# Designs tried in a protein design run: designed miniproteins, single chains, continued (3). Part 104

Each design is a single chain, and the fold is of that chain. pLDDT is the mean over its residues in the fold that is shown.

## One batch from the design tools (miniprotein)

Design m11618
Fold by ESMFold2-Fast:
Structure m11618 (fold): chain A 100 residues (1-100)
Amino acid sequence: SEIQQQAQALAAELMEAGMLGAEVTVEVMELSGDRELNREIARLAGGGDAAHNRAALDALRELRGDKELALRRVTELARRGGAGGDALRAQLQALVAQAQ
């Protein structure tokens, strides 16, 4: 439940920062590793079914075995939010560690 709450909160913050696109949503879902949580994250991020994001999900699954690359990519997206990006980066790092 802690990972679920943190993933949902992170998705909401990224959306408010204007950085949450389909790629970021899918990458956060992949880092969670939880199918039920992933459905909830997709709903929170404005909906969209798994089929609409399938191509992005397939591309991000290539990074599934390399959490460092996944974290770096999401962190770079968070940094585009300016000063708020540092807080989002810390949350992303914690989420990746918990998803292990």
Scores: mean pLDDT 47

Design m11619
Fold by ESMFold2-Fast:
Structure m11619 (fold): chain A 71 residues (1-71)
Amino acid sequence: SREEQWERIRNLMDEAARARLEDKAKYEEIFAELYKLILEMVGDEQLAEQAAKAARRMIDAVVAARKAAAA
């Protein structure tokens, strides 16, 4: 269902944020899964690519904020 798809996106985003600085290979694997799910949901490659780029920027911002708060 749509709720299950959104829950999976949230879980993948959280896992990607954890992997972002620790394991580049795992981050890219998680992001490949996330991109496939986004593409399936939006049905448009250009929109999916833009959404994926926005998601990467959001993860980077969250990771930077968490690092700053921990320092």
Scores: mean pLDDT 82

Design m11620
Fold by ESMFold2-Fast:
Structure m11620 (fold): chain A 66 residues (1-66)
Amino acid sequence: SEDDLLRRILFEMSELLQQYLEGKLSPSEFETRLRGLLDEARRRLSPEQVAGLEGVVDTYLRHVRG
């Protein structure tokens, strides 16, 4: 279902954040991988669900860059 896919993408985004915080990903690699998940979401999820994921990505990237 779309809800199952949304939850999977959110979980993968949180795992990427943890890998970044552990020094396993560079800032550039982290951003590239997050945007890749967002591009997958844009192909498979509703625009409303994608808007929610864009908010999560923006939040993660602001905290990483601030």
Scores: mean pLDDT 85

Design m11621
Fold by ESMFold2-Fast:
Structure m11621 (fold): chain A 74 residues (1-74)
Amino acid sequence: MEEWKKKLLELIRKGAKEEELQEFEEEILKNLEPVEVLIIQAEVARELGESISTDSDEKIAEAAARVREAMAKA
């Protein structure tokens, strides 16, 4: 799990395009359960939320923020 989170952060910092991020998301879904994917996205968005200043990072932060809100209700 932590390794997948680190890979996602590296892709974002490297300036990966939406296509690369989408492909990585599909790869995670093949290897991890959906709940684990949501947790990774939430933690990545939290990490990025501290330093976001680019449009490419904003979509991931928004998606993970919504996931965090949903999980807080469960």
Scores: mean pLDDT 65

Design m11622
Fold by ESMFold2-Fast:
Structure m11622 (fold): chain A 96 residues (1-96)
Amino acid sequence: SLSDAEAVVLVVVRGPGSADELKRKAEEIAKELKEKGLVTDYSVEQVSENTVLITLYTKTMDQAEKVKEEVEAKFRELGAEQVSSVVVPVSAYPLT
């Protein structure tokens, strides 16, 4: 549920391989973070042939910064070509 989130982590990943493969990996990572209670909800969308956008909702801004660091490190370890991310308060995010 999005109703208890205070922050959003937006992660853009460009990888080797297809956006479909990246989306699958991103969904697996996001699901694991949700199961651990680190994110409240998530979405993954394809933005180009080899790029995906991951939206991760967290209860606090502090948790968002930790999730940002963990997700960036994980995708870099998996060989992503580029990983960029930003933390935004839910109140400033146009889809909330």
Scores: mean pLDDT 81

Design m11623
Fold by ESMFold2-Fast:
Structure m11623 (fold): chain A 75 residues (1-75)
Amino acid sequence: SVASVDELLEKLREAIENGDVATALVIIEELKRRAPFLSEEEKKKVIELLTEIVNDPSVPEVVKRAAREALEALK
């Protein structure tokens, strides 16, 4: 992937704010694929945002499920 982790996290925040489920799912999948290659600093940032998504009552369940799966990959 050509996007940095910080760029993916920014785009994920925008997708959540705009209710763009399709884009949110694509970005979460990309972060999950990158999980084995993330630095400790990148991993902390990703876990922080995915945890916010899981705990946000306004986020659709399909996105929360994807975020939980990505969090498991980051353990």
Scores: mean pLDDT 89

Design m11624
Fold by ESMFold2-Fast:
Structure m11624 (fold): chain A 67 residues (1-67)
Amino acid sequence: MKEKREELMRYAERGAAAYAEALARGLEVYVSDRPSILRYEDLDYPEEGLEAGARFREAARAADAAA
């Protein structure tokens, strides 16, 4: 479980970096937890998936504030 949680967190961090790059390029980007939640519906550890999604949104929000 912890290994999968860390993998999801790393995935979220990579997504946040891509989001920050898109904002720097002046692109319109929408970040939503609903698609992430739906994607994790079939996982055995959906709460960890939701946590990864929240982490991604937090990082993306911080990047947006820094821009």
Scores: mean pLDDT 53

Design m11625
Fold by ESMFold2-Fast:
Structure m11625 (fold): chain A 68 residues (1-68)
Amino acid sequence: DEELRELLRELIRAHKEGDGEKATEAGHKLFEKYNLSNDQLVEASIELLNGLAEGDEEKGIKRAEEAI
Protein backbone atom coordinates (compact mmCIF):
# COMPACT_ATOMS: atom_id res chain seq x y z
CA ASP A 1 0.00 0.00 0.00
CA GLU A 2 1.79 3.10 -1.29
CA GLU A 3 -0.20 5.56 0.85
CA LEU A 4 0.72 3.57 3.97
CA ARG A 5 4.42 3.68 3.01
CA GLU A 6 4.17 7.43 2.30
CA LEU A 7 2.68 8.05 5.78
CA LEU A 8 5.42 5.92 7.36
CA ARG A 9 8.10 7.88 5.45
CA GLU A 10 6.51 11.15 6.60
CA LEU A 11 6.56 9.89 10.21
CA ILE A 12 10.31 9.03 9.93
CA ARG A 13 10.99 12.43 8.33
CA ALA A 14 9.12 14.22 11.12
CA HIS A 15 11.15 12.34 13.76
CA LYS A 16 14.44 13.23 12.00
CA GLU A 17 13.42 16.91 11.82
CA GLY A 18 11.97 17.05 15.36
CA ASP A 19 8.61 18.13 13.89
CA GLY A 20 6.14 16.92 16.51
CA GLU A 21 3.17 18.50 14.68
CA LYS A 22 3.91 16.61 11.44
CA ALA A 23 4.56 13.39 13.40
CA THR A 24 1.17 13.78 15.14
CA GLU A 25 -0.61 14.42 11.81
CA ALA A 26 0.94 11.34 10.16
CA GLY A 27 0.14 9.23 13.23
CA HIS A 28 -3.51 10.38 13.23
CA LYS A 29 -3.86 9.55 9.51
CA LEU A 30 -2.47 6.04 10.12
CA PHE A 31 -4.78 5.59 13.12
CA GLU A 32 -7.94 6.66 11.26
CA LYS A 33 -7.32 5.21 7.78
CA TYR A 34 -5.98 1.79 8.86
CA ASN A 35 -8.00 1.38 12.10
CA LEU A 36 -4.81 0.87 14.11
CA SER A 37 -4.82 -0.11 17.77
CA ASN A 38 -2.40 1.66 20.12
CA ASP A 39 -0.35 -1.56 20.26
CA GLN A 40 -0.05 -1.67 16.44
CA LEU A 41 1.00 2.00 16.32
CA VAL A 42 3.64 1.39 19.03
CA GLU A 43 4.99 -1.71 17.24
CA ALA A 44 5.13 0.12 13.88
CA SER A 45 6.91 3.07 15.55
CA ILE A 46 9.51 0.74 17.11
CA GLU A 47 10.21 -0.82 13.68
CA LEU A 48 10.55 2.64 12.07
CA LEU A 49 12.96 3.82 14.78
CA ASN A 50 15.00 0.59 14.50
CA GLY A 51 15.29 1.11 10.73
CA LEU A 52 16.40 4.72 11.26
CA ALA A 53 18.99 3.62 13.86
CA GLU A 54 20.32 0.92 11.48
CA GLY A 55 20.62 3.48 8.64
CA ASP A 56 18.04 1.58 6.56
CA GLU A 57 14.84 3.60 6.61
CA GLU A 58 13.19 1.57 3.82
CA LYS A 59 13.72 -1.67 5.78
CA GLY A 60 12.14 0.00 8.82
CA ILE A 61 9.16 1.07 6.69
CA LYS A 62 8.68 -2.50 5.37
CA ARG A 63 8.81 -3.96 8.90
CA ALA A 64 6.36 -1.30 10.15
CA GLU A 65 3.96 -2.08 7.26
CA GLU A 66 4.08 -5.77 8.31
CA ALA A 67 3.23 -4.77 11.92
CA ILE A 68 0.05 -3.00 10.73
Scores: mean pLDDT 77

Design m11626
Fold by ESMFold2-Fast:
Structure m11626 (fold): chain A 100 residues (1-100)
Amino acid sequence: TEEEILEEMEDALEQIREMYRLVEDEFEEAKKTGDQEKIDKAIYLAELTLERIDRFLEWMEKRYPQLSEENQKKAEEIKKEVEEIRRKVEELLKEAEKLK
């Protein structure tokens, strides 16, 4: 159902938000300590998060035509937030790479 599609989108957004927080936390540790293991972990988590986001955005694109106009509006807001998180994760990845 459309409700199930939206619920899956909202669940994915929550997972992506959590992954982003983990990337932020590991990046702050890496930045604070200069520990190579922490730097590598921050990079790894950032890359995993970007792959998860890209897969989710592809899935959303395929599901989008199945939604009503009202639910497409809700999906559009979720997409905007995910794309914002994607940009932030890309910035963190670039900064973590500089710490190597």
Scores: mean pLDDT 87

Design m11627
Fold by ESMFold2-Fast:
Structure m11627 (fold): chain A 95 residues (1-95)
Amino acid sequence: MVITEEEEVEIELDLATIEQQAQELLARYDSSIYRKILELAKEDPEEAMRLLWEYQEMIRKIELMGAVKSEEEVEEREDGVRRVKLKYQHELTKL
């Protein structure tokens, strides 16, 4: 699978930086961005929906990481990260 957009995302995920960023983003973006979106929704629901969509994309990444850990690796953070990396590397090796 050789896609420019997917390739960039894979690099971030493979580096495991996404885990650190996801946790930090959840704490800061969830509070700050959510509040801004809510305020904007009162004046421009259309624009608010578009920003919320971008915010949801970030939440999905965070939730995906958390879901994997919560479902199987609640305590073992390292094992959860390894699993995600192995899955992605397998697709890269397929190429």
Scores: mean pLDDT 43

Design m11628
Fold by ESMFold2-Fast:
Structure m11628 (fold): chain A 89 residues (1-89)
Amino acid sequence: MESDEEILKRFETLAEKIKQLRPEYKEKVDRALKLFKEAIETKNIDLFLESLRILHELQAEAEARGDEETVRLVGEMIDLAVKAYEKLL
């Protein structure tokens, strides 16, 4: 089972890949990352849910644009966020 630190590192790596591929998503990606980091540090479920909400919105936006690569990368971030969230339950 991955540690919270390993999950966060992978989440940060995916966030950087999205920002490099699509700079226009930087603001939403950075906000999701900030909320996710704070959620891990504070064990705050509401911050995890807000991060997930932003990621789902970003994924829907990417799907509407036909941006399959961003859809895939955001999907991986959602999976990591869910894994971290489950460790709080």
Scores: mean pLDDT 84

Design m11629
Fold by ESMFold2-Fast:
Structure m11629 (fold): chain A 82 residues (1-82)
Amino acid sequence: VDEFRQRMLEVVHSDLSKDEKLARLEEIVRELVAKYLSSLTPEQAARLTALLERMARALVFEDASPEELAAIIDEMAAVVRS
């Protein structure tokens, strides 16, 4: 979980475009879900998808700061740890 959290934080603090950041964050979340498939409940998987959609809206449409995106990433990590 911490590995995926660190990778996502690196993306949000990078100099990549918003579209490139979103694509990388989506890929990291897909890897996270795939790795923990047997350990995630359907509710946890649905919550991760909803948080990814919120992150996409915040990044692309709301000009969210890296700090705001980091808060969403921390929520994702908390879902996997629960």
Scores: mean pLDDT 77

Design m11630
Fold by ESMFold2-Fast:
Formats: C-alpha cells, structure tokens, sequence
Structure m11630 (fold): chain A 109 residues (1-109)
C-alpha cells in the first residue's frame, strides 16, 4: 500500500496527478486511435522520468505509485473511449510493457 504519511511519496503523487490531468485534456482533443496512443505514451514517459528522478522515495512506493498511475490512465481511456476496444487493448498492452521495464530499472537501483 502507499505510505501517504511520507512527504516524499505525497510530492511524487502530486506530480503524477498533474501528468494525469494533462493527459486527460489531450485525450479529450484526440481524433484518432493513433493520436490517443501517442498521448498515453507521452504521459507514461513523463511519469517514468518523474519516478526515476526521486531517489528519496522507496522502490516499493515507486512501484505502487507507477501501478496506480497506469490503472488511472487505463480508467481515463475507458471513460473517454468506451466504444473503442482496440484502443483500450493497445493502451493496456503498452502500460503492462512499460511497467515491466520500469520495475526492472527500479530493481537495479
């Protein structure tokens, strides 16, 4: 579980929430499956960059935040594009792959 009493965890969560808000606004303007995928990929890239730039946050908390962030991204895609199962599947597959690679990087530190 997330240790929300840790100010370092709170700071990282706040940064991730800003990325989610920006992603949602860009997704609302996306006109194609390809544009939506690019928006999700960019949001995930920014989240990875932010997570890796916070050495003060424990690895277990980084993994928990990354997982929560990915779930929130997929939830937003499902809410905005309920009738696009291809987009939903591609986003889920992208997020699973990116989480696996991020976890590997975190375990090497």
Amino acid sequence: GLDLSDPAVQALLRELMKILSEMREKLEKAKTTEEALEVVEEAMRKAEEVILSHPEVPVEQKKALASAFAKAMLDIVQQLFPDDPELQKKVAELLEERLKELFKKLEEE
Scores: mean pLDDT 87

Design m11631
Fold by ESMFold2-Fast:
Structure m11631 (fold): chain A 120 residues (1-120)
Amino acid sequence: SKREKAIKILEETKAAEEATLARFRALLATASPEQQPLLQELIDAEELHIEALKKYIKMLKESDDPVEDLLKSLIEFEEGAIEDIRKFIERLADNPEAKAALEELLAHEEKSLEELKKLL
């Protein structure tokens, strides 16, 4: 079903975000005092995105709401998340490892968004 496919896409996206979050936490542990604020902001943003994905997965599993309405809301949320990622990439000029990790996540998120759009 569309619902089962959406759940699979979101669980794979959540796993990618959790892996990226672990990489940022490792980078924060050895970051200079000047780099720490931006890395912490990025970690906080990723934690919020992961919590939102968990809520959408729960809604897809448990809600009687039309899957098309849930997908539209989710697509809008993911488009916003992708824009946030792009803005962080622009700010990471002095953090090449964090920038590379986020560029890998962006590529994954863009593919996931296109897969979600195909379910409409």
Scores: mean pLDDT 90

Design m11632
Fold by ESMFold2-Fast:
Structure m11632 (fold): chain A 84 residues (1-84)
Amino acid sequence: MKEIKELIEKVLEGIRQLEALARYYETVLHDSEKAEIARRAAERMKELVYGGLRKAIEEKDASILKKALEEALEVYREALAELS
């Protein structure tokens, strides 16, 4: 239970940070390429979380949600590496 809570908090914070970075690149730096990388990563993370939650509820298996959260964090790490 505690592990899944920590993963959810990290994923939600990661999405928030990527959305903020996308806005910053678009409006302040006028870097459309980096803005798009950050935006697409945030959207992909949301899709993974939503799909994982739906499947976990349907199959009554919390491990599906855990895998989706871990995949979302990998998307976050890859996006930060591209933006570095």
Scores: mean pLDDT 86

Design m11633
Fold by ESMFold2-Fast:
Structure m11633 (fold): chain A 91 residues (1-91)
Amino acid sequence: SFEEELLNLLKEAKEELLKNNGKISKELFDKVRKAILSTGKVRFLDEKILIEALENTPEEEFSVESFLKKVQELEEKELEEGIRLLERGVR
């Protein structure tokens, strides 16, 4: 039930993203964020990471587990990039 509700929210967010030239409404983003954070598997979710995850996951491959894993991978990539920029003296 909850997994189906979250999956439907993810599909709705992807449809809005495609219709609105890569933008999601704040109300829909807040709904998706709350649902994802309620799983306990993600500590934070910014709009950029959500949009990138939605753009890079085909609708037929949408599952709660695979999507959460994609978000986690993108969060790790952003952290690693931030560390590299700090090591190079770029702020």
Scores: mean pLDDT 75

Design m11634
Fold by ESMFold2-Fast:
Parts: structure tokens; C-alpha cells; sequence
Structure m11634 (fold): chain A 71 residues (1-71)
């Protein structure tokens, strides 16, 4: 897909989105952002990548995670 992230694998995004959604069911957006960051860091560490920034945006029931990573 042209809009795919070359630095972050799809599995990492799936884990981050799940973590954020689970946190949002019982907590606030800040907690969801922290949980998404933790999930991304765990998935990216074995790939030699580190997370530089994470944002979580919520529109109704839709949770979007955006992040930047570096090698």
C-alpha cells in the first residue's frame, strides 16, 4: 500500500492499536497513548528500532495510532 509505513511493521501497529483501544475502554487518551507506546517499543526492540514519538487520536469508536521510529 502506498501509505504503508516502511519503518514500522503492520504487526507493531496492530499491537499498538489493540493496547490503545483496551486502555481507552477504562482510561483516558493519555493512558491509551502510553500503552500504545509500550506496545510499539516491545515490537520494535527486536528489530533494532526505537520509538521517537507516539500519538493516539480518538473519533468516536475509531482509534488511530501514529508514531515515528528510527533505527
Amino acid sequence: MPSGSPRVPPQAWTKAAKAAQEALSTSDVKTAQDKAREALEKELKPLGLKVSSVKVDVDGDVVSVSAEAEA
Scores: mean pLDDT 72

Design m11635
Fold by ESMFold2-Fast:
Structure m11635 (fold): chain A 87 residues (1-87)
Amino acid sequence: KPTLEQIEKLKETAIRVVDAYRARDRERMEAILQELLASTPPEFQDLVREFAEEVLRFYDEHPDMSYEEAVEKLNEILEKKLKEARK
């Protein structure tokens, strides 16, 4: 299971991604997620990669979505990944 430090890092990254999503800055979102992936231990890369893929896919599918709705979806993705990581 990931450490508390890894979980905190994922939460910090999610906050940065939410800010980028509100700004509709896909390049910033991608850069933040790539930085997270590069610093993730191999054993947790699949969880982080899935999180990144879901976030970017959601943005690509719904670029015109309101930022409030986007924030709710990003929080849902994060909670799902944290739940999986703690199992």
Scores: mean pLDDT 71

Design m11636
Fold by ESMFold2-Fast:
Structure m11636 (fold): chain A 83 residues (1-83)
Amino acid sequence: SALERLQQARAQMDADLQKEVDKLAKKYGLTITEKDPVKAYNELLKKLRETESKEKVFEAELELAMVQLKGAVDVAIAKEELE
């Protein structure tokens, strides 16, 4: 159903964000303590801004933004199918 697709799209968006946060945290040797994907994302950006160059922070923000944009598009498509 459209509702099931919307729920799946939202869950996938959160999972993809968490995966990218974990990938970037490992790449930059950072420990993330937050378990919520959005809070983990904000913790990662804060730690990157404290430890890395502005260029590397910008690159990480772009990678995270691309994952969030893809998830948001999938959620928006699923919402339009929900009557």
Scores: mean pLDDT 81

Design m11637
Fold by ESMFold2-Fast:
Structure m11637 (fold): chain A 104 residues (1-104)
Amino acid sequence: SIELGAEAAYVVAMGTKNDKVAREAGKQAAADRQQILARLDQLSQDPDVRDRILQLARQVANSPISQQQQALDQAARQLSAETGVPEDVAAAILGLEARRIRRE
């Protein structure tokens, strides 16, 4: 959800004159993240699926920053085809895991 990220950044950039809107955008982002983490946890009950998510996330994490979106899109299509989750959910899961791996 590149569009959700851009909207959240836009709301933050509007500054303190809409602090309620910024707080609601923050709550929505937290709720979305919680749903993605719950879906990741559900998928991770199968060790083979968990290992596949880690492999795909490592491919994304190891991609140059300029190619990250293309790598994420390709990995998300593969995960979606293998697990039946929507591509946008797969992209969100892989994006979170790739960011975690890059911080290690």
Scores: mean pLDDT 76

Design m11638
Fold by ESMFold2-Fast:
Structure m11638 (fold): chain A 96 residues (1-96)
Amino acid sequence: MLEEIARAFLAGDMDRAIELGRKVLKEKGLPEDYALLVEYLSVSADGPTVFRVVLARINEDGSLETVRESEPVTATSDEEAIAKAVELGQKLLDEL
């Protein structure tokens, strides 16, 4: 599932990414108001993508509150971005 979440974020399919993230978080015993997100800090056609993984809480008004965040990482391909997002997401889940 983490790979499918990372692919959904890379494709810009936020609804699918959030839905899949909720399934992963539910398996870890977290409430349905938590979300796993990929935050893109820099996206370049001719350079690396810089991003981080965020564990956020969804407030009743739909706003997001950051609970935990990973270090920023750099990826030079879509497959590297997916692999690093999975690794960082797993690390955040293991720290819960």
Scores: mean pLDDT 78

Design m11639
Fold by ESMFold2-Fast:
Structure m11639 (fold): chain A 69 residues (1-69)
Amino acid sequence: SLEEARKELEEVKKIIDEGLKKDPDNWALRFLRNLVTLAEALLDSPDPEKQALGLKLVKEIKKIVDNML
């Protein structure tokens, strides 16, 4: 659901933000933070197709972050 995706995105966002506090110049984390912003915009769209893209992007961001840990 959109609500679960938003919660998942907030969890991933916290992990990325904590990583950036330790290493502000980490290009991979900065890139992932930009993807989080894009995913938020897609999920907040009134367009169901954009919401579906946002859901897919949240899953991909989570996989990348999980593989970094």
Scores: mean pLDDT 84

Design m11640
Fold by ESMFold2-Fast:
Structure m11640 (fold): chain A 100 residues (1-100)
Amino acid sequence: SAADEAEIRRLAREALELARALALEIDKQPNPSPRQREEAALALALGYELQLYLEGKLSDAQLRDALTRFLALAEERGLTSPRMLRIREVAERMLALLDA
């Protein structure tokens, strides 16, 4: 529905802002840990795909695939910092709406 599309776009903007904030926070550290570098890389990769979606360059099906890969990799790699958990929560909410 149009309401679900609007909510997905709102959540995509929120996730993009969170991903950029996480990457910036890690970039400000003089010696980020391997886990922090991994979180920044994964967040930036998701952020790139979210930006493409917001620009109309990514379909709902492609967004679904991107979110599914992001969540699977975050879980497999044990990425559980507070900011990463927030991005994961927003990604799960978007995926639920795409499945409706």
Scores: mean pLDDT 90

Design m11641
Fold by ESMFold2-Fast:
Structure m11641 (fold): chain A 95 residues (1-95)
Amino acid sequence: GEQREALEALIAALERLREALRSGDEEAIAQALREFEAALQRFRDVVLPHLPPAQQQEFHQLVGDLQRALRDGDREAALEAVERLIAFARGLLAE
């Protein structure tokens, strides 16, 4: 349904962002970030309100970690944060 589609879109956007970050291609990173922001907004609208408070808090922390790493130009930390977000979203999809 709509929640599954939003989760699958978020996972796909995160996987593309991971590939772009590994490549170091600034144009690919910029495009992947735009796609991630769109998928993230849809996830917040469609999935996040239906999650338990503990999972909502975990999601906010994981997104915050990624945003901080990207701001600091810490590619290693950004890649780690993307992997944790992918694992989180895949866990929700398995439920």
Scores: mean pLDDT 89

Design m11642
Fold by ESMFold2-Fast:
Structure m11642 (fold): chain A 61 residues (1-61)
Amino acid sequence: MTREELLKLNKSELAFMLAAHELGKEYKPTNNDPDVLGLAMRLLGNLSDEELLERAEEVFV
């Protein structure tokens, strides 16, 4: 995944992608896995947009 592609995503999409990756699960647009949702909500509550993007760059770029 490129940095340009990450910049086009909103913070919720970044948080869900990071949560799925952290739990060893595949990210899907319709993913309603409660563990992925729970971790994504924690990431959104605890990290800034900049911190979410930085972590996504480390993982996906």
Scores: mean pLDDT 76

Design m11643
Fold by ESMFold2-Fast:
Structure m11643 (fold): chain A 60 residues (1-60)
Amino acid sequence: MKEKEEEIRRVVDEVAERFGLSPEAREQLYLGFLDLDMVVPVERLERVIENGRAAAAERA
C-alpha cells in the first residue's frame, strides 16, 4: 500500500508549505499519519499541525 503512504506525504508537504512548518514538525506529523495508514483531509491536517506546532514550541 505504498500509494497511500505517498498520498499522506503529499498532503503533509502541501500543508507544511502553507503553514511554513519546520522540518521537525512536518516529519512528526507525517510519521503520525503514516502509522494510522490513512489519508486525512487537508482541513483536519491543518488543525493537527497547528496543535503540534504549539506543543513543540512550549517544549522548546
Scores: mean pLDDT 65

Design m11644
Fold by ESMFold2-Fast:
Structure m11644 (fold): chain A 90 residues (1-90)
Amino acid sequence: SMAEKLKELLEEFRRLTALVISLSRLAGEYIPEFLEILEKYANKEIDVEEAVKRLKEIVKELKEKYPELIEEAEKRAEELVEEERKIEEE
C-alpha cells in the first residue's frame, strides 16, 4: 500500500540522516548539501522519496571518501535511530 511505502521511506530517511550526521561528525566535515536537503524537505519543496534519493547520493560519496569510517558511522547511526524511536514512544 501507499502508506506502507511512505513508512518505509520515512524509516530510510531517518537512517540515512543519522548516517550522514555520524559520518560528518567522525570525519570532522561540514556537508552543506545535507542541510539543503533537510531544508527543502521541511519547506515541502521535495517529498520524502526525493529526499531519500539525495541522501543516498551524499552517503555514497562519503563512503567512497571515508571507507575507514563506515563501520563506526553505521554503528552510531543505528544508536541515534534507536534513541529517537524511544523518545517518540514516550
Scores: mean pLDDT 84

Design m11645
Fold by ESMFold2-Fast:
Structure m11645 (fold): chain A 82 residues (1-82)
Amino acid sequence: KPSPEELELETELALVQIEVAIAKIDLSRNKPVDLEWLERVKKRAEEIAKRAEELGYTPLAESARQVKKDAEELIEKAKERE
């Protein structure tokens, strides 16, 4: 059974993944995207990755690092539109 901390990190990662998916859809539809919000999403993914790594949850940490990378790519694309 995963610990409460592990479940919380998994839940937080799922929410961050949803936020990244929304940003990707908005960019593909030429909708404005809040850069400050994307920077916060990126920071949250990084924090989840660090916490998961500290707890020894390697797959979760790897997933969180990928989400951070996806957020970084979206930030670059959004900046190109400004």
Scores: mean pLDDT 83

Design m11646
Fold by ESMFold2-Fast:
Structure m11646 (fold): chain A 71 residues (1-71)
Amino acid sequence: GVELDPEQEEELAKRLEEAVRKYLEKKGLKVEDLPELAARAAAGDEEARAIVLGILEEVKKVWEEFVKELA
């Protein structure tokens, strides 16, 4: 598996936080709205579910780019 050094984990966490924040801002949302958004998606709100899936896609892109930089 891909195990990260503490410094790499910190950098990845920072990039993930920034990517999620920017994505939410594009949707007119804040990071503080995430718990409510996740609860709505779990309850079957299709709009909230679509936003959560978008967040997961942004996280995936950050992870894939970070892993490429390690190769």
Scores: mean pLDDT 79

Design m11647
Fold by ESMFold2-Fast:
Formats: C-alpha cells, structure tokens, sequence
Structure m11647 (fold): chain A 58 residues (1-58)
C-alpha cells in the first residue's frame, strides 16, 4: 500500500519535472513552443491525470 502510493507520487513528480523542463527550455527560446513539444506537454499532463486518478483509489 504505502510502497505503491510512494511509487505513484514519484512518477507524478518525475512527469511534472519533465513538463517544467520543457516549459523552461521554450520560455528561454522566445516563448514559442514547437508542435512536438506541445504534444509532449499534452501527453504528460494526461498521464499525470491518470496517475492522480490511480492515487485517489489508494
């Protein structure tokens, strides 16, 4: 139980950090986010949502 909860929280944190890295990289590059990066951000956000739903069940 606790181990699974910590695992999910760690995964969410990793995904959030990745989103922040992408956002920061493109903010420094004049704030224009390429379509590929936008797709990646959307995918990461969706995955975080799925993991949060899983965490809610615990």
Amino acid sequence: MEEKKKELEKRIEELRARMQEISRAHADAAGEIPPEAQAELARLGREIGDLEEELEKL
Scores: mean pLDDT 77

Design m11648
Fold by ESMFold2-Fast:
Structure m11648 (fold): chain A 55 residues (1-55)
Amino acid sequence: RKLTDEQKATAYFLVEYAGLSYAEVAKIMGVSQSTVRNALKRYREEAEKVLEEES
């Protein structure tokens, strides 16, 4: 299933800041690991771009 922008942000924080695996995040959000991985790759690129603007 596709994740909303809010769900992508939540998944990103759980993986990157809480240190959870894609499998754990997938279980929490009720989606597959591949859905989480694909959503986070895209979201990470967006978040990295925003952080560059904050310099």
Scores: mean pLDDT 71

Design m11649
Fold by ESMFold2-Fast:
Structure m11649 (fold): chain A 60 residues (1-60)
Amino acid sequence: AERDALFDRAQALVDETVKLRKELNEAKKAGAPKSVIDELEKRLAQTEAEADRLAQEIAA
């Protein structure tokens, strides 16, 4: 079903968000360059925005 595929993608995005938050926190603790931190923050924001869009589609 189409909704099953949306739920699978939503779960994958949640998992990716958790992974990116962990990587971002570890990078900050390790004193990674600003460019690395900025890239991780950008990827996290994009993943969260995509998850929000899918949540709206599932709710509709």
Scores: mean pLDDT 81

Design m11650
Fold by ESMFold2-Fast:
Structure m11650 (fold): chain A 87 residues (1-87)
Amino acid sequence: SSEQIEALERMIELLEEAIEAVRAGDFETALAKVEEIVRIAEKYLPELTSGFRTLLDTLRAETDAAGALALLEVALHEVKELLEQLK
């Protein structure tokens, strides 16, 4: 649906913003962006909610920027692939 496509596009934007926040050393902002993604998933893509909650919990436990970036970049790739499948 158009709502699901718009939700995925917003998730991509938020993941890119989270990646930039981690690169800037602003982990609090990065976590807030992923929390917003969880809220979007709950509303528009409920089957993705558990995956993004797991990402959020994993990021909260992550001890270094390189690990956080790798997790966010994998999530970004997966969301982009899902968006292409729905076009």
Scores: mean pLDDT 87

Design m11651
Fold by ESMFold2-Fast:
Structure m11651 (fold): chain A 89 residues (1-89)
Amino acid sequence: MKPEKLDLDNLTEEQVEKALKALEEYAKEKGKEITEEQRARLELQGKLGLLFAKKAPKEEIIALLEEFKKKHPELKEELEKIIAYIKKQ
């Protein structure tokens, strides 16, 4: 795919946050077409991206993953593996 010029201005954390929120909103709007599991994954991606863009501490990232494990048991195994990986960093 063609590279985007978005990188020219050294994307700010705020711009990344807006893009990730748009992804979460899109998942919510597409709830009828997107499965509950897919919607949860898109929401998680948006929120994780926001935390990474803000350079949030690993404890905050882990807290978000733990919340999603409680809300979405179908993602529990995947999220536990990610949490274990982050804790090793």
Scores: mean pLDDT 66

Design m11652
Fold by ESMFold2-Fast:
Structure m11652 (fold): chain A 91 residues (1-91)
Amino acid sequence: MVAKLSEEELEERRALLREAVARITAIGEAAIAATTDPEVKQRIRLLTVGAQMLAMAETVEAELNGESLETLRARLDAIVARYEAEVAALL
């Protein structure tokens, strides 16, 4: 059975996703600005899209499985942290 979420919970989940995507985008843009290597820029763009897609997938999966906002927040924070570390390793 898929848990039915309230309108408030759905909006809070969407807000967490928007925040995570915004952080990923900001990190990616800053990293692209910090390098002149076109290969590194392309790798950062690929990692950025991958992290955004993963954040969206985790948000949808958490909603379908009825997982808590606390669990979703922790997973999104982990995605952002991993992405930031991967991007930093390229610089």
Scores: mean pLDDT 84

